# Designed miniproteins, single chains, continued (3), part 2

Each design is a single chain, and the fold is of that chain. pLDDT is the mean over its residues in the fold that is shown.

## One batch from the design tools (miniprotein)

Design m8036
Fold by ESMFold2-Fast:
Structure m8036 (fold): chain A 100 residues (1-100)
Amino acid sequence: MEEEVRRLAEAGIARLRELADAHAAEYPEQSAALRELVAAAEEGLRAGYAREAAEVLERVLAEEPDMSETRKQQLALNLLAAMALHKRPAAELIEEEEKE
């Protein structure tokens, strides 16, 4: 499953980069958002979140086995990006009771 998440993420990154380039002229803000998503997802892969993303993806696919490959790619990207963003040092604003 981790290998599938990496493969889906790589395919999704390539696709979103192409979409960002295609939309840059007409929708520069949306293009910038896609590039930020790609950067966050790549950071999630480097941080080793592919395993945690695989666990969530297995659960979602058990509920929606007919999910398209494009949607699987998007889900993998969103999970990796969310994990990377969640563990960025917004944690500098850690609540006092936060232990770890």
Scores: mean pLDDT 74

Design m8037
Fold by ESMFold2-Fast:
Structure m8037 (fold): chain A 76 residues (1-76)
Amino acid sequence: MLPTIAEILRELGASEETIKLVLKERGLPSSEVVREVSAELGIAPADLTEAFRLHLEALRTGDMSLYEEALALLRR
């Protein structure tokens, strides 16, 4: 099974407080939440937004290649 967004964010070093902000929203996080994650992890907001989109699609389809693309964006 693909990791949840909470599991991915924990592995990247996000705080439980930041993870809770992401989990409060359905689907794609708001620009405000993306900015908070960006500030903590040092990842560009555009890359975070695309990674969250790809991860959501990977969870819906089971497509591991979308998950790997999301991780590549988060590791830039």
Scores: mean pLDDT 79

Design m8038
Fold by ESMFold2-Fast:
Structure m8038 (fold): chain A 94 residues (1-94)
Amino acid sequence: LSPEEQALKAEVAARLAEALALLRAGRHRDAFDVVAEAMEYIIENFEYSPFIEELFDQLEAAAGLIISHMDAADAAEARARLDELLERWRKKQA
């Protein structure tokens, strides 16, 4: 792994741990925001690679888990944000 990829892997792991702690505390919106911000950071700062895709997939899975614990209205807003992030990432792969 490049130093940049190794640093990103560590950052994603830290953000996932933070989001899980927030989820356990019942802070579902804050948990989602942590994951969404990490996804946006990847979209804005990294080009597509299989390694970056794997990290992005981990964040997507975490976002889905968090959304499953939200109230219907919050879940709908979070899903719309997630769909926007997934579409932006898909466009970078083209």
Scores: mean pLDDT 88

Design m8039
Fold by ESMFold2-Fast:
Structure m8039 (fold): chain A 57 residues (1-57)
Amino acid sequence: HMEKVKQLIAEREKWARERQKRIDELAKVNPQQARDELRKASDELLEFDKEIEKLLK
């Protein structure tokens, strides 16, 4: 029962970590593009959080 939830959480953490690294690197060279990436990442994380909450209810 918890396997799917654990897998989805692990995928979210992996995705968030990859995205954050890209944004951090981008922020050093192009702050404006980093802001755009951060906004997109925030929206996608919200989708992940919604799916996880749905499974936990």
Scores: mean pLDDT 78

Design m8040
Fold by ESMFold2-Fast:
Structure m8040 (fold): chain A 68 residues (1-68)
Amino acid sequence: NREEVDAEVDRFFEGMKYGIEIVDKLIKEGILEDRGSVTMPLIARAGVLYADGKSKEEIEKEIKKIAE
């Protein structure tokens, strides 16, 4: 079903936007280095997790665990 695929893709990009917000926060807190090779994989992971139905809180916890 195309509608299901479109919804999953939309959630992926929504999750990536949330991932950018988390990453920006962690950079400001001094936890993450402001380097694309560090930040981009975490942003992509946020997209995947959100598409898989994870909450924003679960995504933030997972990213912070990897970053710390």
Scores: mean pLDDT 80

Design m8041
Fold by ESMFold2-Fast:
Structure m8041 (fold): chain A 66 residues (1-66)
Amino acid sequence: SSHMEELERALEGLVEAGRIYGLEEEARRIVKLLQEGRYDEALALARETGSPALEAGVVEIRELVA
């Protein structure tokens, strides 16, 4: 329950960060990759955006699911 709430909040935070930085479409694609367990692809896409917030969000979510 607690882990699911933390994961949901982290995924929502990633989309919100994307929206704030004008990267909402990229953030939504990253979330989809993370939900599919495609962490390396999600991290690569986050790095392509050049947003430290999106990259940090992917790393945090990976740690929460490990």
Scores: mean pLDDT 83

Design m8042
Fold by ESMFold2-Fast:
Structure m8042 (fold): chain A 78 residues (1-78)
Amino acid sequence: PIVDELLEAIELESAFRIEAILIKHKIITVEQKEQLESLSPEEASQQLQEILKSLELDEDNIEKAVEIYKKDYLNNQK
């Protein structure tokens, strides 16, 4: 199940795996992934939170996933 794969990716603190899982299960496209990486941290975080919430993840796990994503892709810009 996608939720179990996402939980494992969060435990491993791997933004790459989170994105790969979302693309693998066709939750997002490669184009949407690139768009998320180019958005402001606030907009990307909101979109990612909405996606993960639609997959029935708990708020705590959503927050962890967003933090992992920000650290690897959004906050490393500039």
Scores: mean pLDDT 76

Design m8043
Fold by ESMFold2-Fast:
Structure m8043 (fold): chain A 89 residues (1-89)
Amino acid sequence: KKITREFELVAEADGMKITTTITLLLGGETDRQAAAAQTAAFEQRVKENPNEHIELTQTLGAETEEEIEKMEEVIKKMGGKLIGESVEE
């Protein structure tokens, strides 16, 4: 059983909009290298284009449904909204 849940977090200020899509993946691994590279690219892009719409994607892996539930609670507390869910048996 593989579960994927997608969340969207939107931050908007003075002509800049940042949309972050966070994917929680049961039976997968967290892509820490991609996340770190994306953060570095984001900081550089903000410095070059401060009034731009920026889209970010993060993938977080978990081995248990309990870990997914804990991650969902944190994301929801940050203002994240569930936008998609898929289950593969």
Scores: mean pLDDT 66

Design m8044
Fold by ESMFold2-Fast:
Structure m8044 (fold): chain A 77 residues (1-77)
Amino acid sequence: TSDQVFQLSRQLMRTLAELLGLLPPDEARRLQAALDAASDFLEQARILQGWADRLSGRRRQLAQEGSRLAQQIADLL
């Protein structure tokens, strides 16, 4: 439903804000640019999963959560 997409989108935005805040500025800029260039939430999920595989600790957890949220949004559209 639209309400589910809205809530998941808000959670994704909060998760991404926290992740971007924890990354070095150059890496945060690269991730943001990749997400902005993504054609849909499915591509955003794939980008975030790729980043998670290269990260560790809290950053990895946030990237994995972001990937899961983006995938859930894609599945609802």
Scores: mean pLDDT 89

Design m8045
Fold by ESMFold2-Fast:
Order: structure tokens, then C-alpha cells, then sequence
Structure m8045 (fold): chain A 97 residues (1-97)
């Protein structure tokens, strides 16, 4: 079973949230889990499993911006990162067709 991993980096600048997403199709199985790295604004982990994809290991990077309050960002950091990672994975899967 192949595994889809996302790495999401969040950076606030001038009232705008910058989101960098790297989505990867891994050849091997990896345990599911998505969390921030300790002391960092980067969240990484396995979000989706792709059982039947014949494609070689693939990567896709995308960048997004969101206008969001600092309070809302702090409260919902992991969900913002997870949703961005899922969007990256969806685009990677579309590119692998």
C-alpha cells in the first residue's frame, strides 16, 4: 500500500498567512499521523493512503495565502495545515493520472 504524505509550513507576514505545501507519494507504507514539529511552524505526516496507484514516487509543491486573524490562526493552526496538506495531495493525485 502506497502512502500520501504532506509537509505544510505556515508563516505569518504583514497580516497575511503564507502556506507552503509539499505533497509526496511514497512507495512504501507509513503510519498515519499529522502533527506540528516541536518548536516549528511546520506540520508533517501521512494524511491519505493510495492502495492502487502504479505511479513512481512523485512530489508536488504549492503556495497559498490566507487573510486570517492571529487569534483564529493560533486556535486553528493544525486544521489549517491539515486542510492545506489535503489540497496538496488532491493536486498530486490529479497530476499522477
Amino acid sequence: MRTLRATVTLREEDGVLHIEVEAELLPDWAPEGFAFEEGKTTARGVLTRAADLPAPPLRLRLEETLEISSEEFRKNKIEIAREAGERGIERLLAAAR
Scores: mean pLDDT 72

Design m8046
Fold by ESMFold2-Fast:
Structure m8046 (fold): chain A 77 residues (1-77)
Amino acid sequence: SPLDRAREAAEQDLRNVEEMKRNKIDEVKFDFMVLGAKGSVFVVLRLARRQGDRDAEEWAERVLADIDKIRQEYRAS
């Protein structure tokens, strides 16, 4: 479904963020990738709400809440 494809894309963007964090690349590039992943997760949230998919909606809300924590952890290291 469109929601499944959007979630796969968001999960791939999140994996790319984790890879960049592990490779200790430039902070500006990391911030841009985090913003991209956040955008992908917002697409999942919007589609989940339209379809009444509470599991996908709750996943997206949790990831959005945690994304600032991911950024904070990167800066602390």
Scores: mean pLDDT 80

Design m8047
Fold by ESMFold2-Fast:
Structure m8047 (fold): chain A 96 residues (1-96)
Amino acid sequence: MVAEAVEEVRAGYEEILRIFRERGDEEALETWARTLAVLAQEVLDNPELVTEEQLAAARELARLLASELGLEPFAAAPAEKAELSAKMVEIGERLA
């Protein structure tokens, strides 16, 4: 359901943001936020390929990134997407 998807995105965003802030890992926070901004933009650019729940989730994520971190969704080149993916893998390994 759309309402549940929006609340799940909000709760997950707030929890991960809290973890990065508590750890003081500014590089991880920046990489995570930029990765989410790119993913949100990809969903918003392709609404016909996603569910209503996914579209609503992407819109809420875009709103949270803009309001909390001052970061608007943006399109990224394949090379930048690859770099962000590699950095997110490294961050995930550090958090495990």
Scores: mean pLDDT 81

Design m8048
Fold by ESMFold2-Fast:
Structure m8048 (fold): chain A 73 residues (1-73)
Amino acid sequence: SQILIQFIPGNILTQDSVQSTLDNIGITDAQITVDPQNNTALVTLPDDTNLQDAVDRLNKSTGVLSSSIVQPP
């Protein structure tokens, strides 16, 4: 289960900064792939994660512009 997070441009985007955002919403066991060029992070969550709840919480997080559930290719 994956979520794509779009961050506000101009902030330093690192794996640690994305993990801090996830920790603030209670997610501690995610796999994070950062794309600093596009100011995005792809987050792989545990199989039983409520993706809609995670997206709703991410959209309320500091530095997050938008987030969306990613369908696997």
Scores: mean pLDDT 76

Design m8049
Fold by ESMFold2-Fast:
Structure m8049 (fold): chain A 96 residues (1-96)
Amino acid sequence: SRLAELEERMFAKAEELLASDLSPEEFVERYMREYHRALAEERGETDEAAIEAEFEAKMAAFKEKMKEAGVSDEELAERLREEIKAGLAARKEALA
């Protein structure tokens, strides 16, 4: 299914990024950029500059909203990274 293909792509990206010595912020940014790109490709979007501009705008809006809620960029990145790691671990357990 389309969801299974997206999940496989995102779990592969998570494993790649976890093997790299990245900060939580770098990890989450690269993971979310891959997700945004995958969704854009599914919509048949091919303008890479427009896709990147949309991602940057959405990330800026999300960070502003989180800041208004009292959540720092660092705290948000740590929480999201741990959630992604937990999802990857659960998938590996389910496939064992």
Scores: mean pLDDT 79

Design m8050
Fold by ESMFold2-Fast:
Structure m8050 (fold): chain A 67 residues (1-67)
Amino acid sequence: SMEKEKLDRKIDLKAIAALFSKKEVEEIREKIKDLSYEEALEYIDEEFDRKLKELERETLEIAKRVL
């Protein structure tokens, strides 16, 4: 639906700028294409949380190696 496409585009722009690579954004789009609007929002929120925790872990590992 048009509403889903508009939401995906808006989220993708923010995700690309902040947390995700182009490949990761495309993987998220593939996953949400078969989901309802509400399910897609939940999936995107979970992926954002997962990615933030992953980046935090990577940053801590780098800090550990320097210290």
Scores: mean pLDDT 66

Design m8051
Fold by ESMFold2-Fast:
Structure m8051 (fold): chain A 102 residues (1-102)
Amino acid sequence: MVEISIDDLIVKEGENAIVKNKAENKDKDDREYIVRLKAYDEESGELIAESEEKRIKSGESIEIELEIKNLEKGKTYKIIGEAYDAESGELVAKGEGKVKAE
């Protein structure tokens, strides 16, 4: 079973936010997952940033970083972490967090 944790973050306008996500694969058998972070403008639903994909092997923990540039005052950005089974490509886990620009 893969677990995804994303913290909420508050930043000042015009700054860049670096969102850190921890993903852990607790499976003891040869099961691998692909993990990615996506950032969306909460109001428009527009995808504004994606992280690189990382593969998690059995028993492994990884940290994934997502940078969001030039945050606008009063906007909320929805962060979605997704984990996919590496063999089937099926979405198996999802995490959510938010970044608020003040």
Scores: mean pLDDT 75

Design m8052
Fold by ESMFold2-Fast:
Structure m8052 (fold): chain A 119 residues (1-119)
Amino acid sequence: MPAVVVLAYNNPEGVEETLRAVEEAGLKEVHLIILDAGSTDRTREVALRLAAESSAPVTVLSTGRESEKFKGLNESLARMAGSVAGPLTTVIRGADRPVTVEEIRELAERAKALEEALK
């Protein structure tokens, strides 16, 4: 199952728009991972609420307040999800801006090509 990693920091609107784009694309077989980098606003609350309401599998992870350790954790998570490394890199900062349906489709096509190359 392809995974999409979204980095969230003090951007509740970006998280909401990203989840809306995933739903509009109809990608119910995509696992969405939201990484909260110790936000001080309602970003984490919004992410948890939308994850509970989503029809797609959504996981919310919080790194706490240690932003320096977050960089290493983010790299480790990207390596663990490494079957789609290029697409994951593209959407790691999706919460800083809305992700379009076209971008999600391109990520899905690249994930298919990578899966076929690994056969």
Scores: mean pLDDT 58

Design m8053
Fold by ESMFold2-Fast:
Structure m8053 (fold): chain A 73 residues (1-73)
Amino acid sequence: SQKKQQILQTARDAGDQAADQAIHVDGLPLDQAFQVSAQAMAQAALETGKKLGVPQLGQQIAQQYLDTARQAL
């Protein structure tokens, strides 16, 4: 699905920006930077899903990011 690809790409970009900020500006350790990145990816997935008229898909993708981050700790 084109909409799913847009959500995934936007979430990835948000996660990359959040991780860069956390590591290189805020000086956070990798585990905390990973959590900040996962939260940014989830938020971007929710917002992009709403913009594309597929909020349930955005919520599903956001939940997967948060669940994966929780299990990695």
Scores: mean pLDDT 86

Design m8054
Fold by ESMFold2-Fast:
Structure m8054 (fold): chain A 88 residues (1-88)
Amino acid sequence: LSDATGTVTITFEEPIPAGSRLTVTVSSPTSPTPFTEEFTVKEESTTITVPFTLSNVKEGDTLTVTVTDAETGEELPIKSVTVTVTFE
């Protein structure tokens, strides 16, 4: 088990309006605590990039990314997700 640091880039089906508050959660089956951050969209965008850290990640773990609207609690439709892990 090791710590994982990286970024998650989320592309949405529709542009997210400026001022939207989103809750981004990144989890691993072996990590005891998921990464959760509230993110405010400053300009209308179809993509957001969020840095994350997870402890006790096992090699080969599949990371799960979910995004919800912080105001409504509605899960947002995601077109694609790219996760980049940095080892430095």
Scores: mean pLDDT 76

Design m8055
Fold by ESMFold2-Fast:
Structure m8055 (fold): chain A 85 residues (1-85)
Amino acid sequence: MTATVTTPSGASGTVEAEEGIPAYVAEFTSLESGKKVYGFGSTVAEALAAAYELAKEEGKKVEVDGAAYNPATGGSGNSKGIIEV
């Protein structure tokens, strides 16, 4: 099934998830430009990996601050420090 998730910054997207499995979102913010990149997944690890791949595909060196949370069940967030891609 697909689940819709919304970030605190107001961005929304859909993720493929099995029925009953919480959806997660990872939000990376470029500290240089303020641009936000979002990764979605059925686990925290998948959401973080998706956000990293999107940042990598941009081909730009960016400083990002990472967080992941589940808006349906509350924050199980893993925060990461500044990451260069």
Scores: mean pLDDT 59

Design m8056
Fold by ESMFold2-Fast:
Structure m8056 (fold): chain A 75 residues (1-75)
Amino acid sequence: SKEEEEKKFKEYLEKAQQAIDETARVDPEAGRLARLTLEKGIEEAKKSKNKYKDMKILYEKVQALADDVRARAAA
């Protein structure tokens, strides 16, 4: 349903925001760039017929960036 799709969109958006917060704690500049990526991606997702799926892809991209930043900090 449209209600379930909107719920999933919000869930992935919250996860993406959490990943950005984690990134910013490790690398503030990487966090800033991740936030810009999320803001642009949200505007693109709003225009999509598969809004929640596009938001999931965006979350996965932001989470991968967070994982990369954390791995580089640990090296």
Scores: mean pLDDT 80

Design m8057
Fold by ESMFold2-Fast:
Structure m8057 (fold): chain A 75 residues (1-75)
Amino acid sequence: MDAEQGYQLGKEMGEKAGKLGEAGNSEEAARLAREYGQQLKEMQKAGVLDEEAFKAASEALEEATVRGLQRGGAP
């Protein structure tokens, strides 16, 4: 998986977590984001994500999750 594919994967994961944050479920958003982060680490260990793809996915996951939390009123 290349960096662009990693970015899209992380973005999709982060948008799902962020949607919970937008709904005011910040604890569930954080939990889901942590679970997705662990899934990305397992995918990197399995060789599905290279270093660049893992970095792109992890950054996209964090960014999208934070955006959702901010829309839900988190600072």
Scores: mean pLDDT 82

Design m8058
Fold by ESMFold2-Fast:
Structure m8058 (fold): chain A 82 residues (1-82)
Amino acid sequence: SDAKKVEELLKKAFEEGKPEYFKKARELIVNSPNPKEAIFAYFKVMLKKLEEEGKSLSEEELELVKKTLEENIEEVIKVIKS
């Protein structure tokens, strides 16, 4: 699935320190037939990495962000495409 491919690309970007994998992940999201799932995968990996760096969101904040993404998915896709 595109969500799994996005997750794999982001993991490679962090493991190998290659920014081109972040670009490939965004391109996958833009060209995905299921961009919502791909965006959620991207979001989850980035949040997990943020937590590993000593920054995290509460569960209430995570639920709010998820709801906002779900309600505004078209706007999120537009921003990623720009």
Scores: mean pLDDT 69

Design m8059
Fold by ESMFold2-Fast:
Structure m8059 (fold): chain A 60 residues (1-60)
Amino acid sequence: MEEELQARLERQRAAAKAAGADITPVVLPSEEQRQAFLDATRAAFAAGEEVPVVILEPPP
C-alpha cells in the first residue's frame, strides 16, 4: 500500500515535470509539514479519494 502510493506519487510528479505541466511546486521547509502532507495524501489514497497531483520540492 505505502510503496504503491509512493510509486504513484513519484510517477505523477515525473509525468507532470516531463509534460511541462504548470503545477505549483510546494516547498515545505519543515519535516513536520512534509509528514502532515504525506499522511493526508496516504489517508486519501487509502480511502479511495482523489490524490492531488502536487510536487514537493526539497527545502533550500
Scores: mean pLDDT 61

Design m8060
Fold by ESMFold2-Fast:
Structure m8060 (fold): chain A 80 residues (1-80)
Amino acid sequence: KEPSLEEQKELWDRLLERAKEALADDPEAQALLEELSKIEDPYKREEKLQEKLPTLTPEQQARFKAALAEVQAEAAARFA
């Protein structure tokens, strides 16, 4: 079954923490991650992420999306 809303939020918080550390040198990415961390609803976080991705460079977008997709795929594989 689907992870609980609380579990989804915990996973998102962990992902944001890791992403902030990995992208510490990138002010645009940091601003996006900080804005996402202010949103408690994981569905709203996903929507905001997709809205803000176009403001990043194509390379930053590709790296960010690849990292998130990889972690989400790992989570899905564990619950499959």
Scores: mean pLDDT 71

Design m8061
Fold by ESMFold2-Fast:
Order: sequence, then C-alpha cells, then structure tokens
Structure m8061 (fold): chain A 95 residues (1-95)
Amino acid sequence: MDEIARLVLEAAQAGHVLRFVIAESEGKKAVILVTLDTPEQRAATAELVKRLKEAGADYIEVIEVSEEEWKAMTPEDFERLRKRAQEIADELAKK
C-alpha cells in the first residue's frame, strides 16, 4: 500500500472520510474524498488534504455531503466518481 492509500484508509477508519477513490496514470495520482459537511469534519479534511499533497497526490477533490445526501448515494454514484478520478489522472499524465 502506498502512502496516499494508507493516509486515506486511516482517515476512513477514523470516520473522517465516508468514501474515497484513488486513481493513477503514469505515476500521476488523483484522489476524490467524500466527507460530511460539518465544521469538525472540514477541519479533519483540511489536515488530510495537506498530508496527501505532501505524500505526492497530484489532484485532490473534496465532495462535502449532508447525512441525507450520503444516505441517498448509490453504487452508480461511486462508479461515476471512480471514472472521473481515472479521467483526471489520465489528463494529468498527458501534461
């Protein structure tokens, strides 16, 4: 497991991240995080984003959701995020 994956998994285990996607292309890494829209969660997310940048993440996107929006998310929503992350990683690899 690389450092980016480790940091995200630890944050998810601590309840700071509800869902995540990590995509890679030619050494370029794109990370998408789904988090709750609370002040406590925003503080934890800001610290995680800083650590992910230090660990070499080329792109980081944070999607803030309410508890109701999180409950309404479907497997298809997560597959869309996975595809988006891969498209971003592929685009970064072209630069």
Scores: mean pLDDT 83

Design m8062
Fold by ESMFold2-Fast:
Structure m8062 (fold): chain A 93 residues (1-93)
Amino acid sequence: MITVSLTLTRYPDGTATVTNTVTAQSVDEKTYVITWRRGPDTLVAPARVVTLEDGETHVFTVTSSGVAPGDTFQAVVETVDGKEVASASVTLP
């Protein structure tokens, strides 16, 4: 199982850092693509191609500027064929 969690740290200068933790448990070694979005389809950083093994945890950070209350950030983990296997989202209050 691939699990994804997101946390947000907002800064007084109007930036926010999104921390994405991806954990692989009881999975065969496989290559995945991780993407980060703000709103429906706005990419906030280049996609990461990662190979995950059973028991691995990977932590990624993405910094975005001009953030406002109500902005939603999403991390999506997909197979190389574009099939979603896990996602998480967080919204700025």
Scores: mean pLDDT 76

Design m8063
Fold by ESMFold2-Fast:
Structure m8063 (fold): chain A 92 residues (1-92)
Amino acid sequence: SKEGIEKIINAINNKDAETLESVSDEDFELFIKTLIDFAESVDLPEDVVNGLKEASKVDVSTLKKRLSLFLLNESAEDTEDFLKKLSKALTN
């Protein structure tokens, strides 16, 4: 849902891992799809787009854990840098 995606974005901005864990698998899958659609629409590098597509094949519980760990340990300069680092973190 739109509300679920907004909840995920707010949790990312606040580095709130508990809120991320509370999000439904359906809303999380929609969030990943939204990131892929955005990355393709702004012509991000193919390795970033492919990384997000590979992440979409991973189970949601593992992705939530990887995202939470990423948010606690990483900083990004801008949206492109964030998505580059995120695509690698979600596929490890």
Scores: mean pLDDT 79

Design m8064
Fold by ESMFold2-Fast:
Structure m8064 (fold): chain A 100 residues (1-100)
Amino acid sequence: SEIEELEKKLEEAVEKLEEAAKAGDLDGAAEAAVEIYKLGLKALDLGDLDLAQRAIEALERAEELIREAGKRAGKPLEGEIAEGVVALGIGMLKVLLSKQ
């Protein structure tokens, strides 16, 4: 099932996000957050509202993790900018979800 494949990819992207944040890998954490956002969009396209909500919740966690990754990388400003971009992505997914 395409939905089962998306669920697995979301779990993998969340794991990559958490590992990158713990390692202070700001670029890796940002890339994982972008993947979570793309998976949220695909979930909405397929009408899987529960998976879209899980992607939103993962991105809300990503805001904190990216901020911490930026601090650990010695790039707190870049971390705050990346966090702001994630917040915009969350807002977009929430707007799209509300129109279903």
Scores: mean pLDDT 87

Design m8065
Fold by ESMFold2-Fast:
Parts: C-alpha cells; sequence; structure tokens
Structure m8065 (fold): chain A 98 residues (1-98)
C-alpha cells in the first residue's frame, strides 16, 4: 500500500469511529427530547458529512496503483455507505427538532 493510500485509509477509519460514536449516542439524545443536545448533534453530523464528502473527493482524485486499487475502491464504498447512514441520522434529528 502506498503512503498516500495508507493516509487516506487512516482518515477514513477515524471518520468511521466518529460516525459509530454518533450512532451510539443518537437514540439516547432522541429519547431525552433535549432540543439543545439535538441541535449540537445535528451540527456534529453536518460537520462529519462535510469531512467525509471532502475525503471522497480527495480519494477519487487519487491515481492508485493496481496493487492499491482494491483498497481505494473499498474505502470509497465504505465512505459512501457512511454518507447514507449520516443522511438518515440527520433526517431523524431534524424530524425530532420540528
Amino acid sequence: MSKEVLELEIEAALLAMELAVAKRILPKILASGDKEELKELLERLERLKKRIEELLEEIKALKASEEDKPYVENTIAYLEEGLKELDEMIAEVKAALA
């Protein structure tokens, strides 16, 4: 694996950890009905979405070697699935704030 692909994989893993934490706390915040906590969570989810979108643009611009191509393709699929989950979470928080 090239250094560039490794660095992008590490960044993707860190973003996935942030998403996993958000998924874990979301049901608790929804159950609390605390509008301030919901607003703060929404801001965090929107920032995470922007960071994942930026990383996707960077990794898609990368010219990977044949050896690195499977890692790049896996990371793209992983980030795209993460964006889908984030969109669902953002919609749920927005519904709770309405």
Scores: mean pLDDT 84

Design m8066
Fold by ESMFold2-Fast:
Structure m8066 (fold): chain A 80 residues (1-80)
Amino acid sequence: SEYDAIRRRLQQIANDAILKGHEAISDPEIKQKFVSEVNKEMYRALKLFDANRGDLAAMQATLAAFEARVEALLKKAVAE
């Protein structure tokens, strides 16, 4: 289903970002904070997917916002 595809894409984005964070972030405290923030954002996005189930456009917007947020979190963590 389209819902399942969007959820899988969300998980893939989160997993890829966490892997990049493990490689790029040297400070273990900054790394743990980054992983925690990504998981927190993923939880929020999943709640929004459930709330907007059947609204494909809203779910796609949530996915795009999640991807942009995770990218920003990674850039901030790497710059620290």
Scores: mean pLDDT 86

Design m8067
Fold by ESMFold2-Fast:
Structure m8067 (fold): chain A 87 residues (1-87)
Amino acid sequence: EKKLLEELKARVERLTPRAQALNDQVRAGGLQPDADILALAEKLQKEIDKKVEEVKKNSSPELYEAYVKLLTVEAQTQLAELILAAA
């Protein structure tokens, strides 16, 4: 659906600046993820991979790509927030 693709792209555009700003703070602080955050990163990646496989079966390439990008930016934001909170 064209509307769903436009909504996914808009969400990615809205979330990307925050994800970038948080990751810039992590790098500037020299902060590294602990073992618990690394384990969560692996779990989130596996969840993304599973959900991506399901979407790929029933979606256009454009919709699939936008959805993968959304899940990735959400996971990056969550991990960066956890690293900053742990510091």
Scores: mean pLDDT 80

Design m8068
Fold by ESMFold2-Fast:
Structure m8068 (fold): chain A 90 residues (1-90)
Amino acid sequence: LREEAKKALEEARKAIKEGNYEEAKKYAEKAAEIGIELAREGDIESAYEVARGLLELAEELKKLGKNEEALEIDIEAGIVQLVAAVVKVT
C-alpha cells in the first residue's frame, strides 16, 4: 500500500510536468485514498508522508498558476491528515 501511494504520487508529479492536470488530479485522488487506508490500518506515519506528498504537488500547481487544481489536492491532503489524527487519538 505504501509503495502504491508512492507510485501514485510519482505519476501525479509526472502528469503535472506534462501539463496533464486532469490526470494529475486522478493520481492525487488515488494517493489520498491510499493515505486514508494507511491511516485506518494504523500506519499513521505513512499516511502523513502521503499528505506531505500531496501538499508538495499542490504547491507545484500553485507555482504554475493552477490554483483550482491545487485547492482540490490541498483538500485531499487535509482529509488524509484529519483521518490520521483521529485514528491516532482513538
Scores: mean pLDDT 83

Design m8069
Fold by ESMFold2-Fast:
Structure m8069 (fold): chain A 85 residues (1-85)
Amino acid sequence: MSKEALELIGQLAVVLGVPSARALERIKELFPDVSDEELEEGISRGVAKLMETGVPSREELVAALSKEPDIDEELLKKILEALSE
């Protein structure tokens, strides 16, 4: 999983109103081969970037995530479902 994909997932969780800890728990189930430390750092960097640059729309974040080479259509759907309450 790329650093950029994890940052986008963190940003998407904020936009969808999902607490970072819950986002981490749900995303870890989808990416068992990624370390807890790498997931936490990626999500935290995404959240920090929102505080600096402003908040993109959900559509912009989904479009950006769909362009990531590590994220296919099925995985994108699973990420969106994991981040929905």
Scores: mean pLDDT 76

